# Designed miniproteins, single chains, continued (4), part 20

Each design is a single chain, and the fold is of that chain. pLDDT is the mean over its residues in the fold that is shown.

## One batch from the design tools (miniprotein)

Design m12669
Fold by ESMFold2-Fast:
Structure m12669 (fold): chain A 94 residues (1-94)
Amino acid sequence: MPKKISLTIKADKAKKTISLVSFSSDDPELAELGKKALAGDEEAVKRLPAKIEELILNNDVVLTITAEEEGKTRTLVAELSKEGKVLSEEETEE
């Protein structure tokens, strides 16, 4: 069964910034790291992208990204193989 990673980001186009507002995963190490990053742990924030990359490269992953901008939400769901190949991709907007 593929591992799941879900994250919500808020984009501010005027400031050209992206902030992480929620994170969850069924991988225990990644879930703990994500919670620490959300709590403002600078070390966890630095390690989070590399840990996500390692998980994707070594496991089949379902990645869910929800982006919030100007009161709108967009959700991307991608199934990624451990070889880095995109198996399926779905995008929805609300």
Scores: mean pLDDT 74

Design m12670
Fold by ESMFold2-Fast:
Structure m12670 (fold): chain A 61 residues (1-61)
Amino acid sequence: MVGDKINQETRDKINAAKAKAAELSKVDEKKGKAFYLKELSDIGNWTNDKVQKAVDDLKKK
C-alpha cells in the first residue's frame, strides 16, 4: 500500500524517459541511449529516496 503511488510514478517516469529517448534516437541513437541510461539512474535514485521517506512518515503516525 505505502509504495503504490511511488511505484506508479516510477513507471510513468520510465515510460516518459523511454518515449523521449526513442525520439532522440531517431536523430542520434547514441544520444538517445545515453539520455535513457541517465534518466533510469536518476529515476532509481529518486524512487529509493521516496520509498525511504514514505517509511519514515509511517513511523511518525
Scores: mean pLDDT 74

Design m12671
Fold by ESMFold2-Fast:
Structure m12671 (fold): chain A 62 residues (1-62)
Amino acid sequence: ADLIRALAMRDLGLSEAQLEEIEALVRANADLPVEEQGRLIAERFGLSERDAVGLVKALRSA
């Protein structure tokens, strides 16, 4: 419910529900490397690996 959510919806074409699911996956897999979480999210949600990794980094820093 902040700038990261707004930017993800605008720039990556994610719905609010998809972003909530991504946030839950990042929390559940907090022990995995950012790059590995990014690949899983990219594959599942149709994002580029670069965009998914950037989103994971932003969410983990919030």
Scores: mean pLDDT 78

Design m12672
Fold by ESMFold2-Fast:
Structure m12672 (fold): chain A 54 residues (1-54)
Amino acid sequence: GLKTMVRTALMKGAQLSEELARELGDLLAEDEPSLADFIRESTDSALATQRALR
């Protein structure tokens, strides 16, 4: 579903730029607060996973 697609995109985005992922979260917070919370949690989880794998 949407959650899986967003999570996958954010995990890939973590390799591109942590700043880009935060900008996406900020933009979504303006339009969809519930989505912003989900994006923030998914970004944090993706970064934690990336740290654990390195």
Scores: mean pLDDT 64

Design m12673
Fold by ESMFold2-Fast:
Structure m12673 (fold): chain A 105 residues (1-105)
Amino acid sequence: SDAEIEKTLLLEQMREAARLARAYFERHPDDPLYQELAADAGRILALIDDLRNGKISVAEAKARIDAIFDASLARFADDPEIRRRVETLRATLMGNLDKIEAAEA
C-alpha cells in the first residue's frame, strides 16, 4: 500500500540519519564522550529496526528514542557543537516518527 511504502521510506531516512550521526561520532575513537554518543546512536538504530520489524509501536519508539536523546543532551549540555548535532538528529527522527504516526491514523 502507499502507506506502507511511505512508512518504509521514512524509516530508511531515519536509519540513514542515525547511521551518519554514529559515523560522525566514531571518527573520534580517542574521545570517550564521542564513543558514548556513538553507542546512543547505535541504540537508536536498534529501535528503528525494531519499529520496522513490528516489534514495537510508533508510540513506544517515540518514547524510547526521546529518553535516549534526553539522557544524551543532559550529559553533554555544556558542549554547543555536540548539542546542535544531537538536537538536529532528534528533530529529524521525531519529525519522521510523527509522519509515520499520521500515516497509520
Scores: mean pLDDT 85

Design m12674
Fold by ESMFold2-Fast:
Structure m12674 (fold): chain A 95 residues (1-95)
Amino acid sequence: SAAEAEALNAAYARAQELSRRATDLLEAGAPHAEIVAVVEEIYAVVAPHLSPEEQARARALLEKIKAATTREEISAHLAEFEALVAASLARFFAA
């Protein structure tokens, strides 16, 4: 429906905004907890629009980000998380 499409578009627009914020925080050397909080908010925003398999993969990546001890590990897992969200958007809007 148009309402469902609007809700999905709003959720992914918010996720993109938060992803930029997560990248900016990582580049600025912000505390790990602040980066984790933004990624948790991305997950909360997109989760209703993800399949159960995509939700499980996103949760696994979030846990890897939470467990990461280096900036390089955080960056790598954040990139995988963002790729998963982008792929989910592409799947939903596929012709």
Scores: mean pLDDT 83

Design m12675
Fold by ESMFold2-Fast:
Structure m12675 (fold): chain A 83 residues (1-83)
Amino acid sequence: SRLEKAREFSRKAIDEIVAELERMGRPELAAKVREIGDKLLDENPAASITDILNAVYKEFGKEATDAVIEALRRVLERRVAEL
């Protein structure tokens, strides 16, 4: 279904963001992003990366959110390079 496809896409994006945060030397933030992402997707399978970013901002503030945005930017650049 479309909902299942959206959930799988979001899970893969979260996994890639988490891996990037670990490579950036932010393993604690990586663990928190996974926790937030899993919780949001459990509550709403259509939860977006924007919902995760909003949750990170509310709990950990601007610096943590900027780090997650940088990880997302790197993930997107890699996906674009793969076509």
Scores: mean pLDDT 81

Design m12676
Fold by ESMFold2-Fast:
Structure m12676 (fold): chain A 91 residues (1-91)
Amino acid sequence: FRLEIVERTKSSITVRLVADEVDYDALFLQAELESGIVVGLAIGGPKEVTATYTNQGKDVRVRFLGYGSKGRAVSEPPELLVRSPWILLLP
């Protein structure tokens, strides 16, 4: 699994999660703030998902969380596959 920065602006970061193997039915991208708030960004296919996090006007660090999901069974929660380093939104 690979997490790639695709695009950066002053107020947004676009990232792509890529699976090397198709082990999951879907891939999910979320943004985590330093406060512990987690924001859902995108749900994609089993091989890749791309999402953009937009800063809401605050100078905040963000990190990206990539998850894999097997079906939609309640007994099978999404697995955390990758976590990015903290990224400063307004350097």
Scores: mean pLDDT 74

Design m12677
Fold by ESMFold2-Fast:
Structure m12677 (fold): chain A 65 residues (1-65)
Amino acid sequence: RPAPPATLKLSAKQAEALRKIRARDPRFAGITDAQIDARVIPSSLVDAVELVGALLREIGDTIKL
């Protein structure tokens, strides 16, 4: 049911976008390649809201529909 997740589950596209975001944004520099490959990012490692916002922006910029 509506339990707030302590982690963010990423799609393959979001994981790829996050690698690029991590390179340019120091707020996400603590995320490891292993965590991105697992596609599950702990909310304690980054602000979940900021990460989701950055992913949506990067996907819009990086992935042409």
Scores: mean pLDDT 67

Design m12678
Fold by ESMFold2-Fast:
Structure m12678 (fold): chain A 73 residues (1-73)
Amino acid sequence: MEALEILILSVEEGMKLSGGVLPDVEAERVDTRTGDKLKIKIKNGKVELEAEGSISKEDLEKTRKKLEEIIKK
């Protein structure tokens, strides 16, 4: 499973567990296999997503948009 897919699932589960309100979140993940770095910041229904390494700009933007849709409910 890709890092971006894990991120989407984690946010979806977090929203469900929190009754649809995700707290302010700032997190960083490093993929030890590829060295890819992924940073996420969620505040007031806005998502900032940064990546370093092999993650494509297109996949990053699609994931960011999908996350914003999930957290806005």
Scores: mean pLDDT 70

Design m12679
Fold by ESMFold2-Fast:
Structure m12679 (fold): chain A 55 residues (1-55)
Amino acid sequence: GREYLQEVYQKLLEMSEAMRKASLKNSKDEVDRLRREMMQKTSDMSVKAHEEVLK
């Protein structure tokens, strides 16, 4: 539902902020790791959100 999409959006924003902070610290290895995890989580969340909308 809409509440689920709002939670997913909020979590993505928090991950984006963490990645930005890691980038500012010149932690390229951490940024690369966070990008891979974020891409995977975003893909998983997108599938889940699609299922919730079609409910």
Scores: mean pLDDT 71

Design m12680
Fold by ESMFold2-Fast:
Formats: C-alpha cells, structure tokens, sequence
Structure m12680 (fold): chain A 102 residues (1-102)
C-alpha cells in the first residue's frame, strides 16, 4: 500500500510489509536493524522509501537495503548512517560506502 509519511516515523520489520512510504519534505524516517528497505522506485523487498526533498533517512547498523541494479541485491549497513536526500538515487549512493554485502 501507499502510505504518506507527514511526521517523523520509525520503520521496523513488522511495519515495513511491502509498503511504499512517501516521505514528505523535511520528515525523518528511522529504519531499524533487520528492516529491508528500497530507496528507489523499482522492484523491491520490504518497504519502498519515496524520499521527498530534504527528507532525512536514519539507517541503524544492520538495516538491509534492497538496491535495484546491484548483482548482490541486498546490502547491510555496517554502521549507523544518517542522510538528507535530494532523491532516492542520491540517498542510495550516499549510503553505499557504509554498507557490506549480505
């Protein structure tokens, strides 16, 4: 389903559930350890984060990124990461140095 995120929200494995989260400008989304998220608009596992201008994403160490176009589709954050996004692509590229292969 599509969920409009108009206030700071936490995404967990329990609430990720194949949803598309449209994160409004200036809103912070925190992704908990073990949660699978996609930062693009392509095919996904877990939750899709559709990031508005200046949306903030906080990925806890151990969050899992489902990255379209990667041969090893899933990557895990090896440390806590905070990014302010201009786009989902920019967000994905910003977190890659902080991730490891699952």
Amino acid sequence: DIIDVTKDTTITPENAGGNIFRVKPGVTVTVKKGTVVNLGTGPFSGAVLDLGENATVVLEKGAIVDAPGQKEKWRRTKEDVTIVAKSGKAAYEAILPHTEKV
Scores: mean pLDDT 72

Design m12681
Fold by ESMFold2-Fast:
Structure m12681 (fold): chain A 75 residues (1-75)
Amino acid sequence: MPVYLAVTVAASADTEALVERIRREFPGVESITVSDLADGNKVLIIKASTREEAEAIAEWLSRDPRVLDIRELEL
């Protein structure tokens, strides 16, 4: 079953570069959508094909100080 992550990134983050790096490092990513938040931050909705991939993505993103929050979505 695919896993969806909501990742909040600071307005100072290069979101396009981050999306490209996620796609390169994690071939199990099926889609990434980017939405602007009212406070200038951005949220990435990442669809991972497996829980193992989602956990690896979350761990990798947790190392970036511009990543403010990571949540698993129920659908």
Scores: mean pLDDT 81

Design m12682
Fold by ESMFold2-Fast:
Structure m12682 (fold): chain A 93 residues (1-93)
Amino acid sequence: MEKIEKFIEEMAEHYSKLASSLPKATVITKGKEEERKELDVYGLAKEAGKVGAKNALGEEAELEVEAPEEYQESYEALANTAYDSTKKYVESL
């Protein structure tokens, strides 16, 4: 558990530094409860990583992003990368 949390945090910090100028986006997480949050790149990467970890551990979770049209593809790419990298990391443990 601690290794997964540390990986997610380091990954989110990395992407936050690369994309610090991007505006906040609405992130929708679906699992036991549906949550809507307005998050920056750090928060988005962290939530996408958590969803990836949950799915790797056999828990059902989903994440959707609503961003300004000009940034939608960038945020979706970021969310997918954060999800995939965390899922692969957890599966490698």
Scores: mean pLDDT 81

Design m12683
Fold by ESMFold2-Fast:
Structure m12683 (fold): chain A 81 residues (1-81)
Amino acid sequence: MELREKGRELLDKAIELAEKGDPKALPLFKEAVRLFHEAGDILGLIGAVLAAIGIAIDKNDEELRKTATEAIREVNEEEEK
C-alpha cells in the first residue's frame, strides 16, 4: 500500500535526521505517524512514535518529544471527529 510505504520512507529519514539533531525530523515524524494511521498500520504508527520518544530521551530533545505526543493526539482526534 502506497501510504504504508511512504510512511516507512519518511520514518527512516526522520530517524536519520533526529539522530543528527536536525529539527527537520519533527514534521517528518508527524507525517509518518499520520500516513501509518491512514493506512491502518497500527504497528507502524506505534513504531514511529516509540522511535521518536526514544531518540528524544537519548538526545534530551523536548521538541521531538512534544511533536510525537502532539501527533498521537491529532490522530486520536481524527478518529473521534
Scores: mean pLDDT 74

Design m12684
Fold by ESMFold2-Fast:
Structure m12684 (fold): chain A 72 residues (1-72)
Amino acid sequence: SEEELKKKIEELRKEIDALNARVSQLQTEYNRALEAGDLEKAQALQAEIDALNSRIGEIVREIRKLKEELKK
């Protein structure tokens, strides 16, 4: 139903918000690692940020598909 699709989109948007908050936290930690010269930690944090951004991209694509279903 249209209501179920809208509810799913809102749940996915909340997931994006939570992931963006985590990315922001990790970016702060990444900058601190760079300032400390801890390149190994910075590399690990960048990999985690990249993985989260990849997940956000997947959710964005899912929202797009659900929005197209709402147009039918």
Scores: mean pLDDT 90

Design m12685
Fold by ESMFold2-Fast:
Structure m12685 (fold): chain A 77 residues (1-77)
Amino acid sequence: SEHREKALEHLKKAVEVSKNPEAIKYATQGIKYLEENNPRKALYYAAQGYMIAVKAGDKEAAEYLREAMRHLQKELE
């Protein structure tokens, strides 16, 4: 779906721009589960990555993870 494609794009951007290894790890798990057609687990990992990015002050990665979560939530409606 369009929301799945946009979520994948934003998760990949989060991995590309992040300076935080743990946020990268969680975003990468989100990509894996989304490619395995598991948007619920992808949302879980995107949310964990978002929390880590926010705590680390990684504002750019946090914004991409927030947008990925928004699209994943719409996919699950």
Scores: mean pLDDT 90

Design m12686
Fold by ESMFold2-Fast:
Formats: C-alpha cells, structure tokens, sequence
Structure m12686 (fold): chain A 87 residues (1-87)
C-alpha cells in the first residue's frame, strides 16, 4: 500500500541517520522543514504518523532514537508523499 511504502522509506532513512554528524543533522532538519512546507495539514499528519511508526520499529531494535533519525524519518515520509502526489 502507499502507507507501507512511506513507512519503509522513513525506516530506511532513520537507519541511515544513526551515523549522522551534527552538520548532517542540521541539513536534514532544514530539508524536513522545506518538505513539510509543501504539504497540506492532512499530508503533514500522514508524514508524521508514518515516521512515528518507522521510528517505533527502529526503537524496538536499538532501544533509542536520535534527533537526526527523527528529522530523517519525517523528511523521507514527506518526500515519499510528494512523489506519490506527482503520480
């Protein structure tokens, strides 16, 4: 489903962000803000929900979530929604 694809994208981004530097965290925070600004309130809620599911799955494996992982998951979910909207 579309929702499952968004959750998978958020999970992959969260996993990659486990090794982010402070500079990469700042870059992904800005990207998250830019992507969220392009979404409607309903789409933002969906992106945040998908990111929350993905981060919950990651936390069950690792026992923690970093700030960079949170920004990365939300940014990836928002980007996936924008790509689906263009199709």
Amino acid sequence: SERDAIIEAAYAAAKAADSFTDEEIEQVRRRMEELLAQLSPKERRLALTAASVALGDYALEKGYITTGQWYAAVAAAAEALLRLRRA
Scores: mean pLDDT 84

Design m12687
Fold by ESMFold2-Fast:
Structure m12687 (fold): chain A 110 residues (1-110)
Amino acid sequence: DLVRELVEAALKAKNLDEAIEAISKITGLSPQEIREAIKKLIDEFNGEIFKPISEIKNPAVKRLKELAEKLGIDFGLLLATAAAIMLVYNVSFDEALELVAKELERILKE
């Protein structure tokens, strides 16, 4: 499962640059393509991504950020994963965030 491999790569990364390099190797996307997709994702949710969980209105952003806090994961690494999923599957930002959240929920139940 490609989504599982991308989430696991992000979880093993020490920082965003390592996550992008690992995602690049798994997907065949260039690091530049992934960085540009992250910027587009952040711009789409202007202000939402950086808000406290209690103030986030978008349910996909809120859910993913809550899961990041529960697992002690850097939210930026999960955004890189969602950006790669958006590019590979040609899905919306909301759908990409939901796919990452579903995979993290599976890990949380293990």
Scores: mean pLDDT 83

Design m12688
Fold by ESMFold2-Fast:
Structure m12688 (fold): chain A 90 residues (1-90)
Amino acid sequence: MEAKQKKAGDRLITGAEMAGWSGRRYGPEATRKSMKQIVRMAEEEKFLSKDELDKVADTLERQARNNPESREELLKGAEEVRKLAKELEE
């Protein structure tokens, strides 16, 4: 289970980095599509821990700092991921 949680978390962190890259390259609409996918994956992945979700949210917040045009979309996505993390027991 732990190895599966880490793999799922790593995949979402990569997705968060790509959402930031897409926003810088193609603008807020590309970021919005990526964020919708990331939030959906976080909701569907039953093996994610609070720690893994917090890392995803941290990555999105970091990407928001470097992407003023897509900042709102990235921060909204980070907020949704943090809400999912809060809903876990830990």
Scores: mean pLDDT 75

Design m12689
Fold by ESMFold2-Fast:
Structure m12689 (fold): chain A 87 residues (1-87)
Amino acid sequence: SSEIEALEKEIDRLLRELLLTHRRGLENRDDPEKLAAVQAEMEALVRRIKALLAELRDKGYLSEEEYERAVASLDAFLAEQKAELAA
């Protein structure tokens, strides 16, 4: 449906923003204040993606198990990206 397509498109957009935000973090690794701001922005983007995943679940487009796996994958991805910024 157009509804699932719109939600998936928004998730994809936010995932692209997450990658661009991480790249900005890498470019500012020597600036602790900018790095902290980038990490906060990445965390906010992840919260937004999780909310959209919850909407897909609530609408029956994701099972509970698919939702849990998606959230776990997203959390692992965020942790890995934060580790790269701290290296």
Scores: mean pLDDT 89

Design m12690
Fold by ESMFold2-Fast:
Structure m12690 (fold): chain A 93 residues (1-93)
Amino acid sequence: TPLELAREFSRAVDELREAIQKGDVEGAVEALKRAYELASRLGDAAPTPEQQAELYRAMADFFEELAKKLPPEVQEVARGMAEDFRRRADELA
């Protein structure tokens, strides 16, 4: 369900923050990839193209802001994810 996907997304983001706090770069990348997969599934579950585009834009903004707070090696991965969501949103507009 969208609500369960949103809860799992929130947990993945919390896992990412914890990994960064501990200096666990591998764990951070894994949590970030899980957050991205869950965000994509949440977007795909949107009932209309307009709502899907809105969700993809929100995810793009989220990952772009998140990237600014990450170590350089993880920052590039998050920035690429943000760019991917922005492209998906633009394709639906």
Scores: mean pLDDT 85

Design m12691
Fold by ESMFold2-Fast:
Structure m12691 (fold): chain A 74 residues (1-74)
Amino acid sequence: SMQGWLEKYKKALELLEKAKKEKNIELADKSEELFEEVVRLLKTVAPPEFHAQLEEEREKFLKEVEEIKKKIEE
């Protein structure tokens, strides 16, 4: 469902911002989990030619999550 992936996408972004504010690694992990699910869902409906772009967005988000976790652990 298109509504389902959009809600999860918004939730992933909200959880990442909350993780930054609260310095909470568990929220960062949950954000990553939801974003991975969004990318997986979009790959089932997107043409193969867009899969490279979806992987690029996934890698970018994972890098942001790792940077947040690193700052929390420091």
Scores: mean pLDDT 82

Design m12692
Fold by ESMFold2-Fast:
Structure m12692 (fold): chain A 80 residues (1-80)
Amino acid sequence: SEELLKTLKEKVEELAGKPWEELPEELRETVERMAERGTLTLEDVKILKKYLGEKAKEVVDTFIELETERGIELIKEGVA
């Protein structure tokens, strides 16, 4: 979850063109909740679109990719 959060923070900073600390609190809290839950909700997508517009898709795609990779890794290690 910490590694997921770090990767999502870096991606959001890149797409927004601002350091994490300068981003709107609502956007930061949404990204943190997504990483902690390991799930994506429609409300999360709406907030991402509000602040990132079309670039929100890249955050969503990154989240899905990382969660998919985690699931595959757990299966390979016999933990799933």
Scores: mean pLDDT 78

Design m12693
Fold by ESMFold2-Fast:
Structure m12693 (fold): chain A 58 residues (1-58)
Amino acid sequence: SNENAGSAVRAGGGSKDSIDAAYSHSALEGGLLALENEPNNDGSVSGGMTAIMGGLAG
């Protein structure tokens, strides 16, 4: 998983854009873990989804 962040940075070739993609990957992973840990918590689910969408949109 950590290797994928490095691959994203290299693949972009634009430097700044590729680095931002690597940070988005970390946000996505955090959101997924929150959803898995608290599947019945509305607040946690909403927060996790928002984080995932933010990472994907950025």
Scores: mean pLDDT 51

Design m12694
Fold by ESMFold2-Fast:
Structure m12694 (fold): chain A 60 residues (1-60)
Amino acid sequence: GLAEAEALIAEIRALGTPGGLAIAGYLEKERQRGVPAEELARMARRGLAAARESIAQGLS
C-alpha cells in the first residue's frame, strides 16, 4: 500500500548513494503521476533491491 511505498522510498534515500537518490526521485515522480499504491510499492521493492545489490558489488 501507500505506507509501504513511502517507507521503501525513505529506505532507498537513507542508503545515501547517488544511485539510491536517483531511484527515490524517480519513484516520487511516479507517485505524483498517480501510479497506484500497490504498483508503486512493487517498483520501490525492486528499486531498493537494485540499490542494495549495487552497494554489495561496490557500485553506487
Scores: mean pLDDT 82

Design m12695
Fold by ESMFold2-Fast:
Structure m12695 (fold): chain A 95 residues (1-95)
Amino acid sequence: ASTDEDVYRLLKEYYGTEEKAKEAIEYLKKLVKEMKEKLEKDEELRKKFEEFSEKVRKEGTAKSEAEAAELLAEFLEEIFGDKETAELLRWLGKA
């Protein structure tokens, strides 16, 4: 299966319905677009993202996928204030 199909399956399990899983996919697409736009406009945010990416590269290689997901969730929560997406990523990393 493609990565998109795996994500859809996991979201369906998390939310319990196909409609909510579809809404979550659309929300994640919007979040990725907004993240890209913010990174292009804000040099300080880009620097923080580069520092985060370097941390994941150094620590993620030695740690579990669950820990890598937690690091990404913390970044999204702290920088974007998106607690709901952070919680979803923490759940996906542990599943």
Scores: mean pLDDT 67

Design m12696
Fold by ESMFold2-Fast:
Structure m12696 (fold): chain A 95 residues (1-95)
Amino acid sequence: SMSDKQQQAIGLIDNLWRGTLGQMSFLDEDGVKELTIQTLDSLATLGKIYNLPQSVIDYVEQKREEVRNSDYSKEELEELLTEVINLVKNAILSQ
């Protein structure tokens, strides 16, 4: 069963992801890339707040740098964010 702390963390991540997806629909490619970087920054910050393993935080930060140096399409950025969100949610549930 989930603890209250895990439930709160998952809720914040789900809220962040819903907000990001909503904003993506109104942005051009440069805007989607910047939003993706900001979302990954927020996700790393949440990981630190909820005391996730450093390896998970490092992975999120590595994905942010990958995005910064990429020419990824909107679809590729959405796939990347979906993967990272699921990894972070699984890390929270494994505590």
Scores: mean pLDDT 89

Design m12697
Fold by ESMFold2-Fast:
Structure m12697 (fold): chain A 72 residues (1-72)
Amino acid sequence: KRVEELRRRLDELEAKAEQAEKSGNYTEAIKLYNEAIRVLRELGRLTGDVEGALERIRKYQEKAIELAKKLL
């Protein structure tokens, strides 16, 4: 139940982050990707899929950095 709730929240955060990115709201997109990373850390801990979680975390960290560069 908890894992299912976190997976749904992750999907919602990813969708919102993509919408913010497409609308040029880069600061909002960065915040949403950072929240998705927090959810991924919790999912990795609960499911034991640490490698899968870390791979997705790295991807979102890279996205946040790229978006931050657009603000410079």
Scores: mean pLDDT 86

Design m12698
Fold by ESMFold2-Fast:
Structure m12698 (fold): chain A 93 residues (1-93)
Amino acid sequence: SERERFNELVEKLKTEYKWSDEQIFVATRYLAQFLGISDETLRNILQGKPASPRHLRVVNRILEIVIEALQVPSTVDNMRAQEARLLELYREI
């Protein structure tokens, strides 16, 4: 489920990268806002409050993009993959 995926992604950022909830919010905020998710909606989703499946899916893909950016050097192929994901997210809003 998207909620299970969300919990997995957030836990990975907290355990492997030692990120706080605030750091996760700051890292995802600009991309979420660009994709039409308000700061308040993003905060509520990150706090584990109920969210629409569509919003949760968008947030999960943003979290995946953030994690991938932390794991691999920025290359043209990596950047193109991230752009493709952003375009897919835009279509889901």
Scores: mean pLDDT 78

Design m12699
Fold by ESMFold2-Fast:
Structure m12699 (fold): chain A 78 residues (1-78)
Amino acid sequence: MSKEEIRRIIVKSLTAIGLLTQARLLQQRDPEKSKEYAKEAIELAKEILEEAKRLNLPKSFIEAVEKMIKEGEEIIEK
């Protein structure tokens, strides 16, 4: 509910998005590094998800973070 706490979560979310974007870009060039970035993004996204649930953030935000975790998991699966 605090505006400042929401801003912190948004900044963390941008970091996780950056890591996931790097994972996607590296999938064809370096699959191993791609999986490392995806794992880091998943860990950060899980922290964000826990914070979002504690702060009772909107379902739409929680779903967006869950989708980010799923995309990361798809990169590291197989």
Scores: mean pLDDT 82

Design m12700
Fold by ESMFold2-Fast:
Structure m12700 (fold): chain A 74 residues (1-74)
Amino acid sequence: MKEIEEEVERERERNEKNPLSDEEKERIVEELTRRLLRALGLSEEERELLLAGWRDPNNGESTALGRELEERLR
């Protein structure tokens, strides 16, 4: 968590000096999201389903997994 926050802050500071393209921003967000999901102890399959749902919110499997994750974090 803290390591991901530090990396986000580092990229924000870099972006102020050299603005990133929208494509580069999406790539960074996807990479940070993968690291966050891995840190939460999710399986590789669960991580890929959540990333697919982030790109396509109509993916019912990712929605079900999101509810399961919310239950585990409570």
Scores: mean pLDDT 62

Design m12701
Fold by ESMFold2-Fast:
Structure m12701 (fold): chain A 94 residues (1-94)
Amino acid sequence: RLEEARKEAQRLADAMRAVGFPDEVAQETADNVIRRVEEHPEVSVAAVMIGAAMATAFRLLEERSGVPPFGEEAIDVAVEGMNRAGEILRLVDA
């Protein structure tokens, strides 16, 4: 439900801040979770949160490294992004 999605999105944003993401990025991710839950009611809130966390981690790594998410270097960046998303989700579960 939208209320549950909003609470989970806020927990996700708090977890992102805890691992060092900027407030603006954390809040944008929370807003994206809420919007996607509204757009796709058939998709679970957990799946939307996982996707949002992963997308944000990849974007931040791409901006930090200047490497687009393509080619061989993109695989290493993607793995790092997945590891960051995993840490964020672990904190949400705590």
Scores: mean pLDDT 68

Design m12702
Fold by ESMFold2-Fast:
Structure m12702 (fold): chain A 97 residues (1-97)
Amino acid sequence: MAAKSAARGKLIVFYAPWSGPSKELVETAEAQRAKGRNVELRDIETDKEAAELAKSLGIKSVPAIVYEKPDGSKKILVEGVRTDIDLAMAIMIISTA
């Protein structure tokens, strides 16, 4: 049976300004937000609530991408970027979600 929930989830991008891969994802997320995508940027260095949320989810590396479902549950999609392939995949997730 179809749930009559028209609510869409959101992507949360956890980043740090000192991280090179984070800069690319921040630029991608800002571009996608300008296009009407539901993407939230959270700086774990300056936003203590964002840092605590990331820690509570078990996130050990930034940048990280979390999908928040309409029911408030969260799923980690990306945790850290180690290679150009990881970066490309993270960019694709932000661009297509």
Scores: mean pLDDT 75

Design m12703
Fold by ESMFold2-Fast:
Structure m12703 (fold): chain A 94 residues (1-94)
Amino acid sequence: SSMAEEERLKALEEEARRAIEEALKTMSLAEIKERVAELLLGLAEKLEKEKKDYELAEKLRRLAEEVRALGDDDIEGLARKIAEGQLLVEEYLK
């Protein structure tokens, strides 16, 4: 159901926003963005090499590029991209 996916995405965005706000106490949003992009790229490389999942790896690399393209003040955009990445991983684990 599209609605169930949208509700899950909203819950993940709220969790991501809280995590970003906590991280902002010790680092800049630009540093948080780069760490998120690096995690997405690392996961993509692992999935490609170990699982041969080229489609999911490409989606994660695209998401990392989108994260890097966000403005250095775009907390809402970063929260959304983190939530989208988590949904991609949850779908893979099913």
Scores: mean pLDDT 84

